# Ledger of designs, part 69: designed miniproteins, single chains, continued (5)

Each design is a single chain, and the fold is of that chain. pLDDT is the mean over its residues in the fold that is shown.

## One batch from the design tools (miniprotein)

Design m18368
Fold by ESMFold2-Fast:
Structure m18368 (fold): chain A 65 residues (1-65)
Amino acid sequence: DEVKKKQAEAITKMGETIAENARKNKMPKEAFLNMMNQSKKMAESAGDEEAVKRIEELTKEYLEE
């Protein structure tokens, strides 16, 4: 349980870091989607539904800007 929680936290933090850097650098939406899709696949492979939801949320927030 603790190992899965730490793994989900790490993947979520990666997604947040990508989104923050994308906002700072005004990253093209296409490039951002490609990076977030890779992070989402990692979260899915790890079985981290919470991390998947967080990555999807971060992706939507950026695309709606």
Scores: mean pLDDT 77

Design m18369
Fold by ESMFold2-Fast:
Structure m18369 (fold): chain A 73 residues (1-73)
Amino acid sequence: SMADFERAVRSGLEAAARGDRVAMEAGLAEIRKHAGEELADQIGRLAERVAAGELSVEEALREAIALGKRMGI
């Protein structure tokens, strides 16, 4: 569901923001299992930008939700 997807994405992005690479990778693995590799890889790039301080969690979440909707989630 979109709610499950959003929860997994938010968890991974929040982990990225606090520098928790293990929790970030676990979140991305969950997204990959349910949403596929291409979408997980794109969200992974958003998570790296959050970790680098280039995007806020809320900005990255908005982009990830838009990607998920376009991919049929």
Scores: mean pLDDT 85

Design m18370
Fold by ESMFold2-Fast:
Structure m18370 (fold): chain A 73 residues (1-73)
Amino acid sequence: MEEIYKLGDEFQQALDAKDFEKALKLAKEIIELLNKEDPELAAVIAERMAKAFEAAGAKEQAKELKELAEKLK
């Protein structure tokens, strides 16, 4: 559980630094960990992260996470 929160903090830092490649890798790691326990929650978090990328101007990364969220439904 603590690992997911730490990854979430690192994701936000990477997003704020506009290191979208690192942020995407962290997002995928968080989603993979959540998907093992709760696929519905993983889909919700993936959609929220996609919106964060879109707000930051990272349209390609947002698209990848939206596609991942759709597969988890």
Scores: mean pLDDT 81

Design m18371
Fold by ESMFold2-Fast:
Structure m18371 (fold): chain A 61 residues (1-61)
Amino acid sequence: GSVTVSSGKVEKGKTKTVTITNSSSRDRLVKVDIVIGDEVKTLTVTVPANSTVTLTITAPA
């Protein structure tokens, strides 16, 4: 199966939405790298089979 991630950079004090789509027939554990200001954070998200998960990322000020 395949997983598609809509990623981006979030500036300090801002909010960004990231969408993860799992087109496989099984639940997938997905690691997503998010750039927050001057740091890179890795998030681990379980995305159910044939599902889309939306993450709201808020960067600290």
Scores: mean pLDDT 74

Design m18372
Fold by ESMFold2-Fast:
Structure m18372 (fold): chain A 65 residues (1-65)
Amino acid sequence: MKIDNEAAKRLEKLLVEEEGVSPEKAQKAIAKGIALGSTSEAVAKGLVDVTGLSYERALKLAEEG
């Protein structure tokens, strides 16, 4: 599923509130995921690369956003 602006904002909020990621890092991770393909799997890879979260946790967050 392609992430729209609303899903990106929800994911940023989850990263900041639940994982303690800074808003700047969350935005960079989401932007990298969108550039990789905007799928939950692509966003999860972006989250892993930028934030250091596990792929399993990143994928779950991307699917929830």
Scores: mean pLDDT 76

Design m18373
Fold by ESMFold2-Fast:
Structure m18373 (fold): chain A 77 residues (1-77)
Amino acid sequence: KVFEEAKKKAKEKGIEEAIAYLNRTLPLHVTPEELKEWFEKIEKGEITEQEAVDEMLERTRKVADEWTLKRIEEALK
């Protein structure tokens, strides 16, 4: 539901508001440009929402500690 809420905010308020929402909810280490690209790919059917989540987690794994990553994974379920 976190990703669904972010997509709704992106549609209603723009990508900046969606990123602000995700950053308040999850300490993701992704750029606005990356998040926008994933939303566009989902809209085109090039990737699933789960694939986008997996890519976000891979980016976060490079810089986040194990505890933070586990919390993000639980929140994205």
Scores: mean pLDDT 71

Design m18374
Fold by ESMFold2-Fast:
Structure m18374 (fold): chain A 70 residues (1-70)
Amino acid sequence: MAREAAERLAREMFEKVREYLESLGIHMEDEELYEALVRGAEAAITLELRKGLSVEEAVEAVRKLIEEDI
């Protein structure tokens, strides 16, 4: 399910995204950041799934996009 995959990806990327945002002077509470990451990842994974990708391929594509931007 896209939601479960998004929650897993959010946990994997949480520390890197937090450090990146803090480097920009953006401070968020852990709960707010986690919820935002889950929502964003779920939307992104859903868009990749609509392109005909498998769940694994969609998660890998989204992970790559996040890693390239941070």
Scores: mean pLDDT 81

Design m18375
Fold by ESMFold2-Fast:
Structure m18375 (fold): chain A 97 residues (1-97)
Amino acid sequence: MDELIRRWERILKEHSLEEVKELLRKAVEIVRELPYLPLALGISEEEFEEILDYLEKTLLSSKSKEEFLERVASIEDEKKRKVLEQLLLYMEALARQ
């Protein structure tokens, strides 16, 4: 398991599924409002929003922590993985408040 997946596994172990979903919703709101983030990741604004919508819908529809982690681990697309890493970064920051 790579480092990104290990970090997602850690947040899932430290929080309830409902808490993780709330952190994800808040992280999505934050990254949508970052005007230079798509450019910094080498993604168009349109593709960035499509990836955010896909990740939010896919992960929030998970019925268990195991399903959530499996869905995260199944993401092999490099651009989706970059967005997934940004979401996790903000989720980790929010969890420490």
Scores: mean pLDDT 86

Design m18376
Fold by ESMFold2-Fast:
Structure m18376 (fold): chain A 112 residues (1-112)
Amino acid sequence: MEEEIKKLVEEGEKLYNKPNPSLEDLRKAAVYFLKAAILAIELGDREKAIQYLNMAVDALRKAAELAKEDPETLEKLQKAIDYVNEAIYAVRQGDLEKAIEAVKKAIELVES
């Protein structure tokens, strides 16, 4: 589990830290961070879960800037950010089931 989290975060960081990441690179980076967050939540590591959720928000915000000429994609990315923020709140409240549900909804929006 911890090794899987490290690999997911590393893959996401590689895409996010490219000199000129594409919209696809940033969407993929966000999904890697969101998947890492689910695993961290399942392990009860709330601090790492919040860290990875914040990394996903950063990737999604950059993706939204690149998608400003595509209103359908922009709307999906903004809704995904809202779900990630809901997940951060749920983790802080100790509602881990709600946190995982919100993260899964964010992933579905990002991958659509």
Scores: mean pLDDT 90

Design m18377
Fold by ESMFold2-Fast:
Structure m18377 (fold): chain A 85 residues (1-85)
Amino acid sequence: MPSTKKIEFEVPAGKTAKVTVKVTSGTLAVHLGDQSAVLGEGESVTFEVTEPGKHTLELTNTSDTPATAEVTVDGKTTTVTLPAP
């Protein structure tokens, strides 16, 4: 089964959310609406979301090993680990 993790968050009307993904181990494909990136170990991306409502950040492990990333949404950081596929 593909190793995919979904993180849901809410953007209030009239605000911009900043979503930063930093890969600490492995390789991840990151998808957020129309924005996407493929990140290796030590790489990071920041997405800006201006559309109000619910959004889903998708992380897919594309490496042969477990992958770990730090996901920061508006200054709140969560560590996520995805198993090997």
Scores: mean pLDDT 80

Design m18378
Fold by ESMFold2-Fast:
Structure m18378 (fold): chain A 79 residues (1-79)
Amino acid sequence: LPEPPVTPEQKELLELLEKLINDPSLTLEQIGDIMGEKVREVLERRGLPDLAEEVSKRVRDLLINGDYEGARELIRTYV
């Protein structure tokens, strides 16, 4: 099977994450909440509500712990 192309939503979420990480006014909890919500919205829009709940929670938890690379990897894998 051909490798799936990078989705516009994946690119958007990764660009948003980089912007949020570089915003000194945001806490790790705020970054996690924003990214978790955006990941959920994207996956729900794609008709994947069960995946949206699981992946959004994992992205939020990784970002709250400062694991930015782990969060990027989840977005690349599931979005």
Scores: mean pLDDT 81

Design m18379
Fold by ESMFold2-Fast:
Structure m18379 (fold): chain A 65 residues (1-65)
Amino acid sequence: SAARRIAALDATIATVDELIAEGEKKREQALQEGNEDLAAKYQGQIEALRKIKAELERQRAELEA
């Protein structure tokens, strides 16, 4: 059902949000430690997660339409 798919998407989006938040903290810590290469790696991971989140939110919106 659409309701079950929406619930599954909501759970996945929540997990992606947690991973983005963790990545932002790790990126900030790397910058504070002067590790620009590690900070850039975390930035890349955060950007990939944001793209995944946008696609999940698009799918969720289609199920509510």
Scores: mean pLDDT 90

Design m18380
Fold by ESMFold2-Fast:
Structure m18380 (fold): chain A 58 residues (1-58)
Amino acid sequence: SVEEEKQRLLERARQIQAELDAAKADPSVTPEEIRALQQKAMDESWKLSEELAALDEK
């Protein structure tokens, strides 16, 4: 169902945020690596947001 697809996308978004939060909490991860992960997280989250919007506009 559309609701199940939305839940899957939201769970993916939560995983992306959790990975970023874990990297920020890890003192062995450099600021450059954190910035690269932030950029990837933002790009992927943006794509997930568009997929969520498409499900609602359908």
Scores: mean pLDDT 79

Design m18381
Fold by ESMFold2-Fast:
Structure m18381 (fold): chain A 90 residues (1-90)
Amino acid sequence: MSEEEIIEELVRILHSDSPSLKEAIKKAVEYAVKNGIPFSILEKAIREFAEMSPYTLDPRNPLNDGFTSVQEVIDYAKEYYLSLGGEYKE
């Protein structure tokens, strides 16, 4: 699977009918770890998702779980990714 196809799939997971944005992020992270996807690719997918769906990160959205920026979403995803044994290189 190409990097572009992986990003598209992660974006689809983030757009999925999940109970909350945190649950959508967890599903995307779990998919990435299970398939050996580097965090750098997951970060690209999160940035693409935020560009396509700015309302999802609007503080007025009840499914937002208190995220106010793309960086907060990335930081949360990174913490969860590492907790599942994902490899992250800076």
Scores: mean pLDDT 73

Design m18382
Fold by ESMFold2-Fast:
Structure m18382 (fold): chain A 85 residues (1-85)
Amino acid sequence: MELKEEDLKEAIATLNKSLAKLPEVKEKYPEEAEKFDLLAEIYEYLLNGDTEKLREIATKVFKLSEEEVKELVDVAKQIAAALKK
């Protein structure tokens, strides 16, 4: 699946804004802190294109199927490719 450059830039900007707000949300909802930490790790791996760590989290934490893991890795590669431009 190919994403348009404009859509990829918008997605990356949205992810960065979400990461910036996570500390404030974690202070307001401490019971959800573990979920927010996990989301921050996933966003960091997506932005950096760290496909190995994404696969480990997807399989061990989320118990995703091989098909779902492949889709996640493909999205991560597209984000990493957009950042190289």
Scores: mean pLDDT 68

Design m18383
Fold by ESMFold2-Fast:
Structure m18383 (fold): chain A 60 residues (1-60)
Amino acid sequence: DEIVAELRARLPPGVSESLPQRSVDDAVAFLEGMGVEPTPERVRALAETIFEIDVRYELA
């Protein structure tokens, strides 16, 4: 996955293995909770946003 690989390359070491998986799972759960179909495009867009938020939270 190009987006996940690029995000991992830009992040501090140690953040890369758990957060991308959690962000994808959170994106699917969020879409399902809103009654929106979890298409690959929507999941990727939300996973990227959630991952950015998770990184900010962890670094704060």
Scores: mean pLDDT 60

Design m18384
Fold by ESMFold2-Fast:
Structure m18384 (fold): chain A 76 residues (1-76)
Amino acid sequence: MEEDEKLYKETKENIDKALTEEPGKSREDVLKSMTEEEKQRLIEGAKRSAEAAKKMGWTGVAKALEDYRKELEKIL
């Protein structure tokens, strides 16, 4: 069975890839280019997804989504 740490890493990698379409652009650069409304949607989406993952018992996925939400709050 997959360990929570592996699920955490895979989920984080998928989130990282979704935020970067052009080579050489950082996640922070992409996020800073967003409007306040888009930023709030990302934060709320991450929180909602983390809550859903917790209900399913996917603790590693939920942790990755919560860490992503915290990163968004620090950048935005």
Scores: mean pLDDT 69

Design m18385
Fold by ESMFold2-Fast:
Structure m18385 (fold): chain A 87 residues (1-87)
Amino acid sequence: SIVEELMKKMDAEKNIVEGALKAVEEAVRLFKEGKMSLEEFAELLQEVRLKLEEAYLKGEISKEELEEALKKIEEKAEEALKEYEKK
């Protein structure tokens, strides 16, 4: 699955926040190009958010880093979804 491939690429990044942002940027591109479904895009966003929250709970990132990353992900998701609605 494309979601599994992007999540594996995220896990390979040295910095979890950088990996998360790269995975979301690639997913936005694939979604805009029609190569990723709305369901797959939503699944990826959920999995990325859960991984960031897990990293915070493990003490790998700060609360501020978590909140900033989640904000950037939400902004990218909202922009992609608005473009999808334009038909």
Scores: mean pLDDT 83

Design m18386
Fold by ESMFold2-Fast:
Structure m18386 (fold): chain A 111 residues (1-111)
Amino acid sequence: SEKAERAAERAYRAALEGGREDAARGARGIGKGTIKGGGPPTSSAAAGMSGAGAVAAADGLGGGNESAARSAGSAAGSAAEGGEEAAKTAEEEAKKEGGEGAERIGRAAAE
């Protein structure tokens, strides 16, 4: 749960750097909601983090790049579960699909 919270905070900061306050609030809200929901399985925390990453990525890139948002969100979720190896994969996926905006958000969520 702490990993999902930290990933949401990182995605929140990345969205703020892009000048998107609404995206930042949404990303943080999703992460916090999942954690506070008290779901014992890590899968619910990963889902919240994945959603937060997708929201932040979509807004950071100007909303039209669904592929980049999906890739960044998926990568953020994988990072929460897989540790360092997943974090590296998350960064690579974000770079591949989303360009700099998604890369920045994916890296922030993965670290």
Scores: mean pLDDT 45

Design m18387
Fold by ESMFold2-Fast:
Structure m18387 (fold): chain A 59 residues (1-59)
Amino acid sequence: AVVKVNLLNPSVAEALGVDPNDLEAAIEAFEKELKKRKELGLIDDFEIDREKGIATITV
């Protein structure tokens, strides 16, 4: 399955413990979390469109 997450959503920044007005910090924190989840086998793959602020997750 494919899941898309809008990183411009303040709830994503809140869940990651970063400033909801800092998109770059939210993207970096989310990318780090997705890398960890991929290494643990919890997701198959991910891609982040930094310009659009959209993460695409394959599970």
Scores: mean pLDDT 79

Design m18388
Fold by ESMFold2-Fast:
Parts: C-alpha cells; structure tokens; sequence
Structure m18388 (fold): chain A 60 residues (1-60)
C-alpha cells in the first residue's frame, strides 16, 4: 500500500512531464480521477499541476 503511494507519485511525476511535452503536440484531457485509493490524493495534486502546466504550455 505504501509503495503504491510512492509508485503513484512517480507515475504522476512522469505523467506531468510527459503531459507538458505532449501538450505541445496533442492534449489528451480524457483523464478521469476515478481512483478509489488514498494514492488518489498524491496523484490529484500532481495531476492538477500537470493540467495547469499543460494548459499554459499549450497557450505558449
């Protein structure tokens, strides 16, 4: 469970950087936060930042 939280953060970090790069080419906003685990909290924070970065990167 704890390691899943760490994996969620690592995955979210990776997604954040990948989303920033993909935002330049294509922006997939079909992301649904329907996770049931407490790891959702860590992912939500990184995902929220990734979304904002993607949003601004797309305009820049």
Amino acid sequence: VEEERERARAEADRAKQLALDLGHLVIPTRFTLDEYDPAKRARAEVLTEASEELYRAQQA
Scores: mean pLDDT 58

Design m18389
Fold by ESMFold2-Fast:
Structure m18389 (fold): chain A 105 residues (1-105)
Amino acid sequence: RPKFPGETPLSPLRAALRDTFLAWVAASPDKERLARLLRPLTEAEEAAMSSPVASLPDILGVAETNGDDVDLAVDLIVKAVADLTKDPELVAAVEAALRAALAAL
């Protein structure tokens, strides 16, 4: 269990999700918008969101506390991308990339 945000050691599954999402964001035309998901949100950014969207570190922490539930992590990442981009094609692409990464393990 994490003492501090970002100090939580990642399981191989959570590490694969993180690394896959980072690579997918870097290749995305919307990488500047998606970069907000790669770090903890500031209080101002969280307050500006229409719904509380967790950052990638927060999502991976939720997966850890739920017994390394990587399916929950994928669903939360997909929701965060959908809420941020409003682009169903990007949402489908990220879900496919994350599911393919898990299937390759």
Scores: mean pLDDT 69

Design m18390
Fold by ESMFold2-Fast:
Formats: sequence, C-alpha cells, structure tokens
Structure m18390 (fold): chain A 95 residues (1-95)
Amino acid sequence: MELEKKIEEYEKRAREILEKTKEAIKNKDYETAAKLAVEAARLSQELNELLKKTKDKELRKRLIETEITLSMTILMVAVEALYNPELREALEKAE
C-alpha cells in the first residue's frame, strides 16, 4: 500500500521532469534544464535503491519504466549540452 503510493509519486514526478525539461530546452532556459537533469539523476539513484528492495514483479516493472523516463531526461540534456556551452556551464554549477 505505502510502496505503491511512493512508486506512483516517482512516476508522476519523472513524467513532470521530462515535460518541463523539453519546455526548458525549447525556451533556452538552461539553468532550469540543468537543475531538472540533476534532480532526474538523484531520483534515478533513489529508484535503484528501491528496486534492490522490491520483489514484486509488476512493481519492479513500473520502477524500471520510471528509470527509463528519467534516463531519457538525462540523455536529452546531455545531447543538448554538446551543442550549447551555456547549458554545459549551467550543469557544472548545478548539484
């Protein structure tokens, strides 16, 4: 019961981060894009720890799908940073 609610919150936040990252890149808001990528990396680490403790097959599948969404955010920002020095600078300043 509690674990399912926690997974639902991660799923919701991962989707929100992906959409906000797309909008930030479109608007050249590189500070926001950098901060969202850092948050995505942190949530990915938290999900990996949760996945180690989760034995239910369907919940594991949902955690893996959420990890994929977070990885998509990180990759989109990483690719954009190759062509945009301002985004690379913002990533170096974000923790």
Scores: mean pLDDT 87

Design m18391
Fold by ESMFold2-Fast:
Structure m18391 (fold): chain A 85 residues (1-85)
Amino acid sequence: MEPIELEKIELELTGKGISLEELEKVAQEIAAKIHALTGGEVEVEIFPDKAKITVVVPKEEKEKAIEAAKEVAEENKGVELKIYE
């Protein structure tokens, strides 16, 4: 079934006291979990100071995507998550 409305969510991960490699690993873990739970499209981009995750999901799945990202970020000390809608 084609979704009537798609939502784009941008997630920004920054690290305090963790390496860029560890930040990338957390970003990939978030992306994998969101894809598994929602079937949405997920893209990860690594920058020198942050990781960015772009998620495109049906509007009904937006809350699940955000909750999945928050859970993974909370499990990883030194990771800060910002959500842009």
Scores: mean pLDDT 80

Design m18392
Fold by ESMFold2-Fast:
Structure m18392 (fold): chain A 78 residues (1-78)
Amino acid sequence: EEESEALFRGETYKILGEQYKQQGKYLDAGDMYESAGRNYRKSGRFDESREMYLKGSDMYEKAGEYEKAEELRKLAEE
């Protein structure tokens, strides 16, 4: 139940991140991908979590948020 809820949230945040990225809203996209990564990790989807953290890191870098980008890269390597 908790894992299924986290998976659903992860999928939702991933879709929102893709939409914000398409709109050039890189900070919002980074926030959504970070949230997706956390939720995929909670659901045991570690490969998908890593992918989301790397996408979020790239979005934060495009937004000029270099410290947040580095934090997500470190989370992807856990």
Scores: mean pLDDT 87

Design m18393
Fold by ESMFold2-Fast:
Structure m18393 (fold): chain A 83 residues (1-83)
Amino acid sequence: SLDEKVRELIAELYPERDKMSLEELVRKAQEWRDRLVKEEGISRREADIVAQRVLEALQRGMTPEEYDAFLERRKKKLEELKK
């Protein structure tokens, strides 16, 4: 899923976040966007969504574990709507 790809990229980029300028972080996100399209056949639109969510999470200082918690909270709210 796109959420799994976002989490994977956060896990890869988060350890290097403090060593990267905003410009370098954006460049890395663009490189990952291009790689997702070329190597995994993800559409450009979906790859853009992944890159945007990764950038937003990293700019907010969100750890991979905090992103997992965010997804679980979202899932719980969606399940509550079915009650």
Scores: mean pLDDT 76

Design m18394
Fold by ESMFold2-Fast:
Structure m18394 (fold): chain A 87 residues (1-87)
Amino acid sequence: SMEEDRKIALEFLEKMIEILESTDDPVEALKKIRELYEKNKPKLSDDLKEQFESLIEAFERDVKENPERFPDILELLKKMYEELKKA
């Protein structure tokens, strides 16, 4: 259901935020986020898989091309979490 997907998405965003707050190393952070995604992938709907895969791929590109944007990823995820929580 949409409500179940929302709860899973909130839990996922929270865990990604925790990873990003735990390290200043973008390579280590993205590796842990990928590991989190692969571990939880069987629990995700096709829509959530598409959304999170696209999000992670965007972060990986941004970090590779503009490492200075790494702190912006944390801010974006916190904003997404708060917006989803209010919905």
Scores: mean pLDDT 83

Design m18395
Fold by ESMFold2-Fast:
Structure m18395 (fold): chain A 87 residues (1-87)
Amino acid sequence: GVAEAIEEARRKAEEVKDEKVRKETLETLDRIAEAVEAGASRSELAALYAAGLLRLVALGLEGAPEEDVKLGVEALRLVADAVDEAL
């Protein structure tokens, strides 16, 4: 379920070594978790996911390690896939 995907994504995000990428990924996951609990629409959840992805891409363009950005994106994708399956 979505809650299990969020916990798996948080574990994956904790493996990110770059402080900024890790914090941004975890913050995005927390926002998505809060929105899910509040009954947010699929469109609202998609917007939070997209905003988080854009922030991770921006960190990569500013010189964050590519492998760390990739891990952050993979963590967010786990939650996006679970939301798509549940909604």
Scores: mean pLDDT 85

Design m18396
Fold by ESMFold2-Fast:
Structure m18396 (fold): chain A 72 residues (1-72)
Amino acid sequence: GMLLEKAEELLKEVEREARTNPKLSKLGSEIAIGVARLALGVGRAIGDYEFAVEMLEKILEQVKEGKLGFQK
């Protein structure tokens, strides 16, 4: 369905942003990716992909701002 596809695309965007953002430490990037994977995993487990999309959008914003986890 559309929400699952959007959630999977958002996870890929979070992983790419976390790996390429120079403001994030290696640990911060690993935390961001782990949290994003957990958000999708929870959404899948409870059948709520709208929840997964909303959480992944918030995570992506925090990663882009360099505000998630331990920073350099």
Scores: mean pLDDT 80

Design m18397
Fold by ESMFold2-Fast:
Structure m18397 (fold): chain A 96 residues (1-96)
Amino acid sequence: MEEKKKKEEEKKKLEEEGLKLVLEQLELTEEQLEESIARAKKIFGKEEQTKELYEDFVLGGVIAVLAEKETKKPLDSPEAEEKARELIEKYEKERK
């Protein structure tokens, strides 16, 4: 009955977890990421391009979180890396 709200909440939670994981792997703070995006926006003057770049980082993090959850292993393991590739391929097929 609240299916749309649950999907949106799960998506936001995965995006938050994904962003946190990406920031940890890159040893960046959320503040440093925001600053980099702000600089790119000033240089390129294109909000669309900076948004796409941010979305790609978040998506990468989401895939990493899902791979870790499904394999119960860290992303640097061969099993999690293989699962991440499967998720990327599935996402690309569904998006086409």
Scores: mean pLDDT 62

Design m18398
Fold by ESMFold2-Fast:
Structure m18398 (fold): chain A 74 residues (1-74)
Amino acid sequence: AVEEELRRLEAEARAEYAEAVANKDAAEVEAIAKRLTRDGIERAIALLEEAGVDYDEADVAAARAAIAAARAAE
């Protein structure tokens, strides 16, 4: 099911994210967060906050605005 596949992908992303945070690899953490933001902004924010990693609120706001604009254009 789609729900099961999404859960598996989230678990894999969380495992990669935890490893990147443990290694203090900021570039990898940012890349994973951006990948998750394409699929869900709230998911990316929650992971960044859980790891105690600072995120660029302006980038998050821009992505959220772009999604809202795309929905309004439909």
Scores: mean pLDDT 57

Design m18399
Fold by ESMFold2-Fast:
Structure m18399 (fold): chain A 73 residues (1-73)
Amino acid sequence: SKAEELERTRQAIAQAINDLESAVKAGDEDAAKKAEETLRQNVRRLLTEIEGHDEELADRAAKTVINYAKERA
């Protein structure tokens, strides 16, 4: 269902934020790059495929969330 997809995608976003924060704190550039890509893909999926928003809005939102995760590290 859409609700199950939404919940699964939200969990993936939360995990990717934690993974990115951990990778940045550890100085693991490869892990940080992978986590950033995973976060970008899941934010895009949430906003475009599930919520029906424009891809440009999704790209801006992904950048904001990625920057937030990096600042939290």
Scores: mean pLDDT 85

Design m18400
Fold by ESMFold2-Fast:
Structure m18400 (fold): chain A 89 residues (1-89)
Amino acid sequence: MKKEEVEKRAKEEIESTREVLELGKKEGPASEAAGRIQVVGSVTELLLTAEKTGYYEIAKKGLLEIARIAEEAGDKTSAETARREAEEL
C-alpha cells in the first residue's frame, strides 16, 4: 500500500469517527453506543494497516486524533483506549 493511500484511509477513518460521535452527542444513548462501536472499528483498522504497511507514525497520529474527538464528544473510555493504543506504537 502506498503512503498516500494509508494517509487517505486514516483520514477517512478519523472523519467517519467524528461524524458518528457528533451524531451520538445529539441523538442520545443508542447513537452513543454506535459511536463507541465506530471508535473500536477505526482503531482496529488503523492498527491493522500499520502492521501491514509499517507506517506506524500515520496510525499513531490517527489514533491520537480519534482520542481527541472521542474526548470532545464525552466518550472518555474510547478516548483512553485510542490513546493507549497510540502509546504502544
Scores: mean pLDDT 79

Design m18401
Fold by ESMFold2-Fast:
Structure m18401 (fold): chain A 68 residues (1-68)
Amino acid sequence: AITDETIQDALNLLVKAGLITEEQAKKALDELKKLPEDATDDEIKEALKKSGLSDEQAQKLINLLKMY
């Protein structure tokens, strides 16, 4: 299961890398928290895009989350 702490850590890495903004990271966390625990990669990607992430940025986050 992906925890809020794991999501926050992954988002912070993307912010430090200059790939997303702090505002985008906050919105992404809020959108992901609305999804069920068994959400598909496609559902996660759509939630991230609603927070202002591109397809590429969303895919990078999904890949990072799968490492946990």
Scores: mean pLDDT 78

Design m18402
Fold by ESMFold2-Fast:
Structure m18402 (fold): chain A 73 residues (1-73)
Amino acid sequence: DAALEQIEDMKRHVLAYVERHLPELTAEAAERLEEIIEKARERLAAGESDQEVLDLAHKAVSEMMAELQARAA
C-alpha cells in the first residue's frame, strides 16, 4: 500500500529528527508514531482513501511535533 509505505517513511524521518534534536523525547515520539501508523492501517482496512489517510497521518505527526517541541522549550 502506497499510503502506508509513505507513512512508514515519514516515521523514519521524524524519528531521525527527534533523535538528533529532542533525544529525551525519542521513546515517546516512537510510541506516538506507532499509534499513528496503527490508526492508518485501521482506516485503510475500513476502506478510507489513501489521500484521506495520508492527510490525517500528516496532521497527527505535525500536531505531535508541535507538542513535543513546545514541551522541550
Scores: mean pLDDT 82

Design m18403
Fold by ESMFold2-Fast:
Structure m18403 (fold): chain A 94 residues (1-94)
Amino acid sequence: SPEERAKRIDELFAEIVRLATREARRKGLEEEMEELLKRLMSLVSRIIRLILQGKEPSPALKAELERVLAEIVELVDNPELARKVEELLSEVRA
């Protein structure tokens, strides 16, 4: 259902934020990560809103999400974070 899909996206987003913040702090990259996470929060909020309205996110919005998530993964180079990013992208593409 749209509500279940939105909930899964929100839960994955929360886990990505937690992991990304932790890893950025360990590497002294908090400022760069904060900017990326603000962009990610905006994109995920827009995607969740569309899904709850019975609409699919546009290809452009999905591409923006993928780009921001790739930047987050590159910044901290953590395999657990990369896996969670793949899970989020799979839910958004479904």
Scores: mean pLDDT 89

